# Designs tried in a protein design run: designed miniproteins, single chains. Part 22

Each design is a single chain, and the fold is of that chain. pLDDT is the mean over its residues in the fold that is shown.

## One batch from the design tools (miniprotein)

Design m743
Fold by ESMFold2-Fast:
Structure m743 (fold): chain A 67 residues (1-67)
Amino acid sequence: MEEEVEKLRKKAEFYNKLIDEATEAKQRAQQNPKYREEQVAQANRAIDLARKMADEYESKAEELKKK
């Protein structure tokens, strides 16, 4: 149980870190007209995926904790 919860928490942390990094990249891309559209689109896709994965792993960890 503890090991499973910790593993899920680490996966959620990993995706939360990706959200932060992608958000930083998006902010930089918005300030750079040369690559703005492509980099913003890439960052948005990364943020959406990472957010979904983080939410999923957080939900699984919370469910295991209720036992």
Scores: mean pLDDT 78

Design m744
Fold by ESMFold2-Fast:
Structure m744 (fold): chain A 77 residues (1-77)
Amino acid sequence: MSVEEARLELLGLMIEAAKSNSTGEEIIETAYRLVGERYSEETAELAKKAAEAALEGKYDEFKKLLDEAARIAAEEL
């Protein structure tokens, strides 16, 4: 998988978490679960941190964490 494809898939899972939940805590927990079902624990933890950053309006931190998660995810399978 390319890093760009991994980034889009992770972003898609995070958007699904946001659409399916009402509170920030539930969105974060759901993003962690959805990513963890498909990727490693390391990728899931980074996705969790990215979701937290996005919900706090820290978009530069969100982009950095998402890019790191995508690089790891692209190398897994």
Scores: mean pLDDT 82

Design m745
Fold by ESMFold2-Fast:
Structure m745 (fold): chain A 100 residues (1-100)
Amino acid sequence: EEEKYKEFAKQVLDAIEDRRNEFLKLVENPEKLINFLKAMGLEEYAERFKKAIENKDYDEIEKIARDVALHYLGVTEEDVELAKKNPKEFYEKYLERLKK
């Protein structure tokens, strides 16, 4: 039972990193990435990304990549911390949000 919750938490955390890495690969083609963000309804992130590229702010680009991955998976930074500290509570909270 406990192991099941830990495995689920790991799966979600791994998915966050996979989505973040996919986003970072698309940074080499800013036009495609901007269109992708707009298609997802993430206009705010598209504008932030444009400014980050203009300013060569790689820390902001990495932050945007993480924020977009979290948004795409329907999780928050608080959820990530919960997944690490209490996998069972994270599992229950995550499923509740997906169903509601």
Scores: mean pLDDT 80

Design m746
Fold by ESMFold2-Fast:
Structure m746 (fold): chain A 59 residues (1-59)
Amino acid sequence: PLPELSEEQLEISREVAKALIGALLGAKSFEEGVKLVEGLKQEEIDARIAEVEKELQKK
């Protein structure tokens, strides 16, 4: 456990979150996931996440 979260650690956490979202969107690797999410507008990211969540709920 980290007693203090630095801005660098917050940025790393954001990249990890983006990579996970990218993987859900079909990214094959960590770096591809981050790039896919960074290339999309926030609204487009939210819309795609909602579509993936809807599909996952069906399973």
Scores: mean pLDDT 68

Design m747
Fold by ESMFold2-Fast:
Structure m747 (fold): chain A 69 residues (1-69)
Amino acid sequence: MEEEEKKKYRELAKQYKALGEQHLAAKDYLSAAVSYAKAGEYYRKAGEFDEAKQAYEQALKALALAEAA
């Protein structure tokens, strides 16, 4: 039951990470930042704190690129 919810959060995190990568490749840095932040939120809910940290770091990098443009 709880493990099935964590699996769902992990799957959602992977989907948002992929979306963030797509936006980053398109140079839509603000959309990339939002998508990576969502990935981090779902990784954290799944208990995958290292992956959450990496996703949040990517969100901050994308946000910095958006501000520099």
Scores: mean pLDDT 85

Design m748
Fold by ESMFold2-Fast:
Structure m748 (fold): chain A 99 residues (1-99)
Amino acid sequence: SMMEELRRLVEEARELAADPDEEEARERLIEMVAKEMHKVLPELSVEELKKKIRELLEKEVNEEDIKAHPEPELVRKIIDTVREIQARLAAVEAELEAA
């Protein structure tokens, strides 16, 4: 389910950020996702993408909410992009820990 995937992504992002403040970790993730999505969707500004990402992360969403969203494809891209960024962060952290 999409809601379970979103919750898991948020939790994993907090752990990967290694930040004791949940709000700071969330904002850092939002900025990283927005920058990556801007490369794929240059029509949308980084600030506009940040707003959409915050809305999706803050509220509880179900399948019907996602389908009713004006840009359901954007929600899917956010999930995929977050997953890619998490993988990159994990790789960097692993290299630093090994040193």
Scores: mean pLDDT 60

Design m749
Fold by ESMFold2-Fast:
Structure m749 (fold): chain A 88 residues (1-88)
Amino acid sequence: SSALREAAEKAAELFEETMKKIGLTEAGETARGSLLWAVEAGLSRDQLIELARQMADSLVQAAKELAGEEAAEQMREVGEEALALLEA
C-alpha cells in the first residue's frame, strides 16, 4: 500500500541520516537500500518490520564497535522509532 511504502521510506531515511551523523555513512546507505528494495519486492508489513529489526540490531552493533557506546544507544533509539513508523 501507499502508506506502507511511505512508512518504509521514512524509516530508511531515518537509518541513513542517523548513521551519517555517527560517521558510518556507507552502513546507513546500505540499510536504506535494503529496506527500499524490500518494499519494491513486495514484502508484507510484518516482513518489513522483521527486516528493520534485524537491520537495527546490526547497525547498533556496528555503531558500538566503530563509534562507541553513545552512538550505539542513539542507533537503538532510532531503531525503535523506525519500527514504530512501520507498525503505524
Scores: mean pLDDT 84

Design m750
Fold by ESMFold2-Fast:
Structure m750 (fold): chain A 81 residues (1-81)
Amino acid sequence: IKELQELLKQMEQAVKNQDFAKFQELAEQLLDLLEASPETRAAIQQQIRAAQASTDPAARQAAYQEVIRDFRTMVRHKEEQ
């Protein structure tokens, strides 16, 4: 549970640093810890690919922040169990 919050913080830092490779690694770790379904994992990976496809830096950063918001929602649901 502390690991979930720490990963979210590291993901925010990766977006600020424009280290999208590290963001991908952290996202995979978080999905594993959340025991995400194949459908949830596929949806998140699709969002990340869409963010990567953006040529506008501002739109790309906003898309990655949207992925982080979705992860925060999943972490809250896990903590409320």
Scores: mean pLDDT 79

Design m751
Fold by ESMFold2-Fast:
Structure m751 (fold): chain A 89 residues (1-89)
Amino acid sequence: MEEELERERKEADEIVDKGKAEVDSLTNQALAEAEKLPEQLPLARGFRDALHATLDYARKLSPEEAKQVTDDVIEAARAFLERLRAAAA
C-alpha cells in the first residue's frame, strides 16, 4: 500500500514537472506581454507564483488528480496569456 502511494506520488511528480515546463513557457510569455502594460505586471507575477504553488501541491496528489490539476493550471496560464496579448494589441 505505501509502496504504491510512493510510486503514485513519483508519477504525479513527473506529470507536474512536464506541465511546469509548459506553464513556465506560457507565464514567461505572459510576463513579457505584461511589461507592455505596467499595471498588469504585479498581477502577472502574483498569478505565476500562484500557479507554481498549485503545481507544488499537485505533486502530493494521485497521478490522475495531478494530471487534472496540471491541465487546469496550463489552461489558466494560456487564458491569461491570451488576455494579456489582446490587451497589449
Scores: mean pLDDT 81

Design m752
Fold by ESMFold2-Fast:
Structure m752 (fold): chain A 85 residues (1-85)
Amino acid sequence: MIEELEREARRLEEEAARLAHEAVASGDEAKKAAVKEAVAKAVEAMKEAVEEAKTIEDKEEAEKLILEKAVEAAREMVKAIREAL
C-alpha cells in the first residue's frame, strides 16, 4: 500500500513538473501565476499533514497519512494547473 502511494506521488509530481514547465514556456503571466498559487497551496497542505502526523504514535500510520496527503495535494495541484491552461 505505501509503495503504491509513493509511485502515485512520483507520477503526479512528474506530471505537475511537465505542466509547470509548459506554463513557464508559454510566457503567459496568468498561467505562471496559477502554477505559483497551486504550488503554494500544495506546500501549505503538506505542512498541515506533517503537523497532523506528529499526533500519530504509530510511525507507519503517520507515514501513510503523509503519503496520502501528498497524493491529494499533488492531484489538486495538477488539476489547478490544467484548469489554468
Scores: mean pLDDT 77

Design m753
Fold by ESMFold2-Fast:
Structure m753 (fold): chain A 86 residues (1-86)
Amino acid sequence: AMEELRRRIYELTRAMVEKLVEAGFSIEEIKETLIESENLPEEEQKKLNSVKTPEELAEFMTELILKALKDLDPEEVLREIREALA
């Protein structure tokens, strides 16, 4: 369940980052938006500063989303993702 949830979220975040880059947003612009909108703590900002590629940015975003969902049932989250994509 958790491994499947991680894979699905990563696929979604990677697709989103790739679309933003194709639309003309730089990795740095996306990172600045995350810092401003999410009020990231210093430790998370340091991790984000090491991100240089769309793949690394998608991995970082996947970890943020998983932390936000940590108290939820992974199977229920996967069900909602499947229904939203149908």
Scores: mean pLDDT 76

Design m754
Fold by ESMFold2-Fast:
Structure m754 (fold): chain A 70 residues (1-70)
Amino acid sequence: MTVVVDAGEAESIEEAVQKARDAVLKTAERLGLSGEIRVEVKEEGDKYIATAVLFRDGGVVIVARATAPK
């Protein structure tokens, strides 16, 4: 089962990436999970969305998203 985390709103794209990544790391530590962390940034309308995922055993187990204004 995939855990989805809202990492909140950031003031910049760099802060959004950091918040999403930190949310995945914190959640992984809390759940005792390990795996590959991947981060991507996408423009959606007037916002940037930073998505960090924990990838394990061929599947996504944690997803965290943070947004930043454009």
Scores: mean pLDDT 82

Design m755
Fold by ESMFold2-Fast:
Structure m755 (fold): chain A 68 residues (1-68)
Amino acid sequence: MEEEVARLLAEKGRQQAENIAKEEGLSDDEIKRFAESGEKAGYNAGLHVVEERRRAGWPLEEILARAR
């Protein structure tokens, strides 16, 4: 479940970074690298969110709902 939240934020981060890179007119190689960076950032953010919310006593269903 922690991985599910991390994957959701990773995909969002990847898509946002890819869209920004395309709007800036970057090359395909640059877009790919930017998307990879956004995916990694989103994944780490997702792991952090799950860790913090679980420590705060949030039920898993609420953590998942907020990630979507």
Scores: mean pLDDT 78

Design m756
Fold by ESMFold2-Fast:
Structure m756 (fold): chain A 58 residues (1-58)
Amino acid sequence: VDPEEYAKRINAPKEWVERAIKLIKEGKFEEGGLLLVMAATMNGGSPLAVSELIEEVK
């Protein structure tokens, strides 16, 4: 998973995507997924691919 690519795709800051990926790799899928949804929605982007990102990072 490329944090830069996903940040652009969901219109979220790269830092938030990187934090979410770290959480998902630690087995905290709910926390990582929620962080991605929050990042996307707060920045007017789409949470599209949040579940896809979780699956790819596992």
Scores: mean pLDDT 70

Design m757
Fold by ESMFold2-Fast:
Structure m757 (fold): chain A 80 residues (1-80)
Amino acid sequence: MVDLAAAEKGSRLDYYYELGRLLAEVGYTAEQIILGLKRLLEQGKLSKEEAIAIIRGYLSVETDPAQIALLEAFIKELEA
């Protein structure tokens, strides 16, 4: 790979985005995702950027306004 550092960061965020899409497709709820992400963030095992990538992936396939509202609120919490 050319430019390994930039490629690695991009691939990592792409991985988390696709993970978010998969979690929505297999039926994880927004509440379950939020609880899991909060735990990983508190343990320092996940970055804020990676958590947002997962949420953005989930939102790309979610159509329930209630689930969307919960996830958008959590993104705002993470950006504060």
Scores: mean pLDDT 79

Design m758
Fold by ESMFold2-Fast:
Structure m758 (fold): chain A 94 residues (1-94)
Amino acid sequence: NEEALERAKQVAEQAERTLRGLEETGRRAIDAGDGKAALTASQQAEEVAREARERLTELASKLTPEDAEIVLKTAERLQERARRIVEEFRAAVA
């Protein structure tokens, strides 16, 4: 339904904004030599992506197969972004 699709869009947009903020926060922490803050940001990014995937999967169950596919691909993209953040920050503090 259109309401579930709009909610999925809002969940995805909020997760994207939060991940962007965490990426910026972690990079500033790396620049400052604060490895603990960088790793904390990466852990928060993993949690944001996991929570977003759970919410998007729930919303996708209320959509047509075509719309559900789009929403689930968005969830995969969010997880991939979080994975890149974790890899970047772990490498930077190693």
Scores: mean pLDDT 88

Design m759
Fold by ESMFold2-Fast:
Structure m759 (fold): chain A 63 residues (1-63)
Amino acid sequence: SDTAEVSLAMTEAIREESERLGVRARDIAVGGFEKDPSKMSPENARERAREAVRRAAEERRKR
């Protein structure tokens, strides 16, 4: 289903961007994502995931 594709795309984007930025994927779980994946396209989900990883990395640097 479209929802499954969106969820997979988001998960993959989190993993790839986390590896790129040296952030642990588990830390992204508290970063806050779009609540309903069914409202997103896979491409939008990837973009949102990368944004969340970037925000988590920035917050970690502030500590």
Scores: mean pLDDT 65

Design m760
Fold by ESMFold2-Fast:
Order: C-alpha cells, then structure tokens, then sequence
Structure m760 (fold): chain A 80 residues (1-80)
C-alpha cells in the first residue's frame, strides 16, 4: 500500500539519522550529543505514532521532518 511505502521510507530515514548521530557522538561536546539523542528519540516516537495511526498525511509529515533533521545534523557535523 502507499502508506506502507511511506512508512518504509520513514524507517530508512530513521536508520540514516541513527548513523549520523553515532558519527556526531564521536566528535561533538556532551551537551550537543544529548540534544542529538533527544532528536533521535523524538524521531523514533514520531514514526511509532505514524505506524499506529496508519495516516498517510502523518507519515508524509514524518518523512519531511526526518529529512530536515538529517540535513540539520549534517550541517552541525560540518561546523565541527
């Protein structure tokens, strides 16, 4: 289904975000690492909510949010 395709994409983006957080943890200060872990936790919760709701619009919003968080974290890594 279209929803299952969106959920799969969101899960793939979450995996990418997890890898970026792992890289960030190697170079960032403890305070920045704590913030990155909170962002990751929020992303996990958002995907869970989308999966439980089966709402296509919510799944699309989660994908957009994950793409934004990934870009934001990449920029933070570049600044270090």
Amino acid sequence: SEFDELLKKAQELLEELKKLVAEFQKVASPDLVELANLRLKNAEAAIKHAAESRDKDLAENVINSLEDEIEKLRKEIEEL
Scores: mean pLDDT 85

Design m761
Fold by ESMFold2-Fast:
Structure m761 (fold): chain A 64 residues (1-64)
Amino acid sequence: SAAAEGTLAAAKEALANKDAATAGVALRGSQILLETSTDPAARELAREARELAEKALKAAGVSF
């Protein structure tokens, strides 16, 4: 879905830029998609986005 693709793109950008704010938004977006989406392709993208957003937060010095 466009929402899942956008969330993954935001997570990738956050990781590249060590942007904690964008990473936090991408992490939340991925969690909402995993809770609400029944589309397997969207769920796969959301899982990837979650992992990258977590890496981005860690790279930016945020603990979770």
Scores: mean pLDDT 82

Design m762
Fold by ESMFold2-Fast:
Structure m762 (fold): chain A 107 residues (1-107)
Amino acid sequence: LKSSDISLLSGTAKKVGESENKEIDPSVLDDLEKGLKNYRKDVKFVIKSIKITEGPDSVTVELTLKITAKNGKEKEVTHTVTLPKSDPLAQQALEYIKSLKEGDEIK
């Protein structure tokens, strides 16, 4: 997994949320991107789990990352992203998320 791929997901939903679609919350993806950038500089992180929950109008994705601290202790951080089913850009983002595997390292 490449960090640029997660930035692409964040960027796609932001563009839709800012332009015409109020169903996308771009702040959630902003928090995900900022969280990953903060960890990227000095820490390795690995995808521990991806949980996809389908609602009537949206799909909620819970991405759990395993982070290794300087003292070797492991910490888990969960990010939640909500994608509307009606948006083709959100559908592309969802297909990309489904391509991610448990154990992938973000570089």
Scores: mean pLDDT 59

Design m763
Fold by ESMFold2-Fast:
Structure m763 (fold): chain A 83 residues (1-83)
Amino acid sequence: MTVIRLPGSASVQEVADAALKAMEEGEGTEVVVEPTSEAKARTMADVLRKVALSMGAEVRVEIEDGAVHAVVTRKRTAEELLA
């Protein structure tokens, strides 16, 4: 399982880039954003979900003690994206 870890100071762009990398790696890949403010954690969670939707992937996103944990639960194949 691949884990992509970002500091709590990470920008929205850095989180989006990490989400794209996680989608490329596939199912079971996790993105962890270290503890940050509740408002920023919510923004990061939304960015992770939006990137997943744009890539045809499903993610489980959880905020625990200010940290954001996102796990790729499903990645659509090329066949599913074309269908």
Scores: mean pLDDT 76

Design m764
Fold by ESMFold2-Fast:
Structure m764 (fold): chain A 68 residues (1-68)
Amino acid sequence: SVEEKAKELEKLSAEELKEISEAQLPQIRAGDTVLVFSNNTFSGTYTLKSPEEARALNKGGVHLILVD
């Protein structure tokens, strides 16, 4: 489930979340739903408008993890 995945990801360090989010960037498409983490805390889900939006948002302690 989304909640179960978010809970497990919150246990990771900021660097581990960054590594996962960056590894997923080539797979991201417009309309994809991501889990949003801010300072290692799950903040909610967001539907991306473009892959470029994911790159722009994946900064400053914010990490996006692809759902499914």
Scores: mean pLDDT 81

Design m765
Fold by ESMFold2-Fast:
Structure m765 (fold): chain A 86 residues (1-86)
Amino acid sequence: DLLERAIRINTESALAHTEDEELRKLIEEAARYALEGVKGDPEAARKALELAERGAELARKLGQDEAAEALESLAELARELLRRVE
């Protein structure tokens, strides 16, 4: 699945650009829920979006712009998952 691959790529990119433990945890949780969303869980897709958006905000506050961009892309993927499951 191209969405699953895109989720993994953006997750790896986000983790590569931050060492902040709280942000890394948000990235890992967002990715986990996004992958559950790929399997057809709409609540997981919604949770992935919330976590990715929260992670992006934290990354911006920490000055980790590259991690924020990857998380913003992950949020876009989560929105696409929500469109697919309604």
Scores: mean pLDDT 85

Design m766
Fold by ESMFold2-Fast:
Structure m766 (fold): chain A 98 residues (1-98)
Amino acid sequence: MEELIKALTSKDPAVRQKAIDEIAKLPETEEIKQGLLDLLKSDSLPVRDAAFEALLKKGYKYEDIKDYLVDLLTSDSPEVRGFAVAALTAAKAYDKGL
């Protein structure tokens, strides 16, 4: 489990994608949820994207993650704020099957 969260920080896109798919198959635990949410604060866009995709594929709903995404809107980084806007929109649409 811990190795899969770490694999999401890999510089290899194939390693990150495999980790996303494997995390989706694991049981829901607070440890996995916290690890993925912490990666949403990463200064690396590929890492944030991988963590967000893993959360959605694992079945976390908009209500489960919206407060963390809203907190990212207060980031000093324009890139992190832009990610937060896009992620909030995507998570809400995903919950509606849109």
Scores: mean pLDDT 77

Design m767
Fold by ESMFold2-Fast:
Structure m767 (fold): chain A 90 residues (1-90)
Amino acid sequence: MEEKRFELLYKAALELTPEQILAIAGGLSQEFFDKVQALVEAGASREELARTLAEGLVKEKITDFRLTAIRALDPVGAEKLREALKEAEK
């Protein structure tokens, strides 16, 4: 189940821009935002940013309700991740 959740979140995160990934990270915590921002400033690949976000979401056990709250910061990116979580729970 965790591997399926990671795979679907990673695929959804690959569709996001670096700015959308930063907005979602900021909605999770300041510490996670700082980590993702440092990767962006270091010139990390889209794959590395997407992987970091997906790993963070899995570790934090992000629920649909928490993603709904983050939607206010980046509605499009948050909805893509929410759809991936729902698919992973099937």
Scores: mean pLDDT 77

Design m768
Fold by ESMFold2-Fast:
Structure m768 (fold): chain A 82 residues (1-82)
Amino acid sequence: SLGSALLAAGKKAFVNNDYASAIANFSAAASLLSGADKATAYYNLGLAYSNLGKSAQAIAAYKKALAINPSNNFAAYMLSIV
């Protein structure tokens, strides 16, 4: 799907340290995806914001991931260390 393709594109941008493109792609993916995939998009969006030092936006994204999947141990861990 387009959402899954955007999630993959965001991950590729993230690995290349292109956090601006990662944010754009993960945000678009989150708007198109649902359930666990949407939670994954928000979690990855939080990671991209965190790498840019945008702590408020990272926290907001991690909270959105946890609201969809409360058992997301990685999002919970990231919130504990910001």
Scores: mean pLDDT 84

Design m769
Fold by ESMFold2-Fast:
Structure m769 (fold): chain A 59 residues (1-59)
Amino acid sequence: MFELTPEEQRLYEAAKEAYLKTSGGGRGGVKAHETVLELARKEGIPLETASRAYAQLFS
């Protein structure tokens, strides 16, 4: 439904993988958030973009 940039898509996929590995729920949400922030920091992607990618899991 939303068009993601390649950077947003990559962060979204990483967050989704982390979410699924923790069986979802609140713990999955926390792990997904940590994952997108860590990747954004390492790849020089703005935190705004990371927050958007994380939000896509729940939209």
Scores: mean pLDDT 71

Design m770
Fold by ESMFold2-Fast:
Structure m770 (fold): chain A 100 residues (1-100)
Amino acid sequence: SEEEKEEAIEKGQKILLERLDELAEEEKLPEELVEKAKEAIKNKDYKKFIEVLIEMIEYVFEQEKKEGKLTEEDVKEFEKYVEKLRALPPEVIRDVLAKA
């Protein structure tokens, strides 16, 4: 049971790292942010991971804003989304990884 939970978390971490590499290539994310996210995942530092995830999302949003793709409503919805992400407890991230 405990070993199965640890294996599920490790599998979830591997999937998350692979998806992060794909996202970094698609969105042209800064290498520094990608490395910080990978370090947080490997260290099981879910609070740091959430913080870096927010930085990556903010980076993508600023690129889209510079391209004129965003409305004022999009900006407000984004601010609400970021606020919700900051409020996520580390336990929720662990549970999501365990179910992956």
Scores: mean pLDDT 74

Design m771
Fold by ESMFold2-Fast:
Structure m771 (fold): chain A 87 residues (1-87)
Amino acid sequence: KAAELQALLDEAENLVVEALVRGVEIPEAVRKEISDLLNEARRHLQAGDLEAAIAALLRALELIKETLPEYAERVDALRARALELQA
């Protein structure tokens, strides 16, 4: 579960990086909020709090989907995988 969650965090970060490389404009405040949520998830994961880490990742994914609607399908796939880790 921890390794799977780490992979999801890396995939979420890479999706944002890919959008920026492609020239998609993301407001600085939104980029900071996404980064802060992903860092919060990583801190919880390092502490062994998988439930809190997944909750922070899910919030980051929601914000990414709202900001990057063209990536919604990829975000929904990551969200589905994150929810499976809660079961």
Scores: mean pLDDT 84

Design m772
Fold by ESMFold2-Fast:
Structure m772 (fold): chain A 82 residues (1-82)
Amino acid sequence: DENRKKLLEALKKDPVLLENYAQTLIDRAEELVERYKKASGEQKKKIEEALNEIIDFLEEVSKLVTDPELQAKIKATIEKLK
C-alpha cells in the first residue's frame, strides 16, 4: 500500500519514531484481539482483516528495529496473532 511504503521510509530515518510506532502497532493489535473475542459475523471478519494487515506491517517494522527487547516483543505479538 502507498501509505505503508511512505510510512516505512519515514520510520527508517527516525529511530525514535520507529520504536514509538512499533509499540503503537503492538498496542493496536492487542486491542483488536480483545475486540475479536467479543465480535461476531461481519465485525469479526473486518477485525481479522485488520489483524492480518498489522501482522504484515509488524514483520516489515521488525526488520528495521535494532533494540533486542522491542524486537522480541514484536515477535511475541506476531506469534500471538497467528
Scores: mean pLDDT 81

Design m773
Fold by ESMFold2-Fast:
Structure m773 (fold): chain A 91 residues (1-91)
Amino acid sequence: DLDLIYESIKKLEKQGKIKRIGVGDGIDTSVFSDLSIPILPTNGPGETRRGEVGIVKDDVDETYALVDGEKVTDLSKIPDLDFDSIVIVVK
């Protein structure tokens, strides 16, 4: 759910852990319009740069995050983690 993703990203922005958002095709960027960090196009998880959160849509059974390559299904714990790379895969 994009609302849960938004809340996690908002907390990461306030903590200074992310500097930009990379969004794939089919993601509604209006959900992030109140954030001060830039929103840029991305082609998928492999293009996420340090200090960027990637958000990509895929044909998956559930929304999950890849935190330094590790799968995390509880998105609410993301703001408590330290990472170099984070990608959220949206159903």
Scores: mean pLDDT 73

Design m774
Fold by ESMFold2-Fast:
Structure m774 (fold): chain A 93 residues (1-93)
Amino acid sequence: MEEFEKAAKELEEVYERAKEVALEGQEVTHEKGGVVADITLEVSEYASQLANYKAAIEKGKATKEEIEEGKKIAKEALEKTEEGKKKVEELKK
């Protein structure tokens, strides 16, 4: 039970961070010339996937396999989110 709650919270945190980076990148690309468009689009896609896994976990319909898959996607999304954030920061300079 606690494992499911921890997984849901972890996915929610990564999802919010990915969403913030995607929105910030979109704003910067509009102002600064579109350099981050590809990475922000990719981060948005991961955010959508994480939202689906979070919903399944919260509804209690997720299997252990689905939770593990969700954690893997969350880790990949976090890595892409950090890449996007660094690129956005470089564009702000």
Scores: mean pLDDT 71

Design m775
Fold by ESMFold2-Fast:
Structure m775 (fold): chain A 98 residues (1-98)
Amino acid sequence: MTEELVKEMKKLISKEFNIPEETIEYMFKLLNDPNNSLLQVYEKLKEYLEKKYGLSEEKVDAIFQALMYVMFLPGIYKALKMSKEEALKLFEDHIKKL
């Protein structure tokens, strides 16, 4: 259940920011690497996204925030006993405001 929610949240980020799902997966790999501090992950993602996609710092910051939401919000939504559909709708509303 949580794995399916995370997968759909990643697809919403890909769609909203117009970046490939494979790139989203790469960014999550960096976030889940225990050898990287959060600041080091941010710096690596900023360099990668600016160099590969020509994104502005504002756009990079929005994407980074959306990735952080995927790391912590699924657990909160589950604790609040939200349905998958309710969780995805709320998440989509959050990322659209970034």
Scores: mean pLDDT 80

Design m776
Fold by ESMFold2-Fast:
Structure m776 (fold): chain A 97 residues (1-97)
Amino acid sequence: PLKWEDWSPELQKEIDEGVEAVRRASIRSVVSRLSPEEQKKLKKELEDFLNGKSKAEVGKDTLGKILGTSDVSKLTPEQKEFANLLLEVLEEQLEKQ
């Protein structure tokens, strides 16, 4: 396989944008299967987790399953980006109610 650094900066940007679009579509597909109450709960838990307000309110089972961790200090940059995308998708879905 081609190494990431062997691609042009322009092509890397297009691939990154394409990957983010696919990730957002996949997250939307999963989130749309959740009930409105589950979406609200997940959004609050995720917001509290990302803002460092309370680890107890993150619903560790749900966030641990989705992010692979319930500890914000242990999130990789990729996991943080995924968490932000998930939050944006949850906000979009809840606004459609």
Scores: mean pLDDT 65

Design m777
Fold by ESMFold2-Fast:
Structure m777 (fold): chain A 70 residues (1-70)
Amino acid sequence: KIEELLEIIDEIGEILKKYGKFSDEEIEKFRKKVKEFLEKNPNMTSDEFNKKLEEILKEILKEREKKEKE
């Protein structure tokens, strides 16, 4: 179950990279955060998973904005 979710996350990362929205570093950070969440929350619901994916993506985008501001 978790392994299948990690494969989906890898595919999402490739899509984000392919469409030029995220850098390789941002994709790796995304993958790491999602993997850590899955490892800590083995009994999560699909709703919780989807919400967490959105939160992680927003966090990465906020870090980008913060770097741009110096």
Scores: mean pLDDT 71

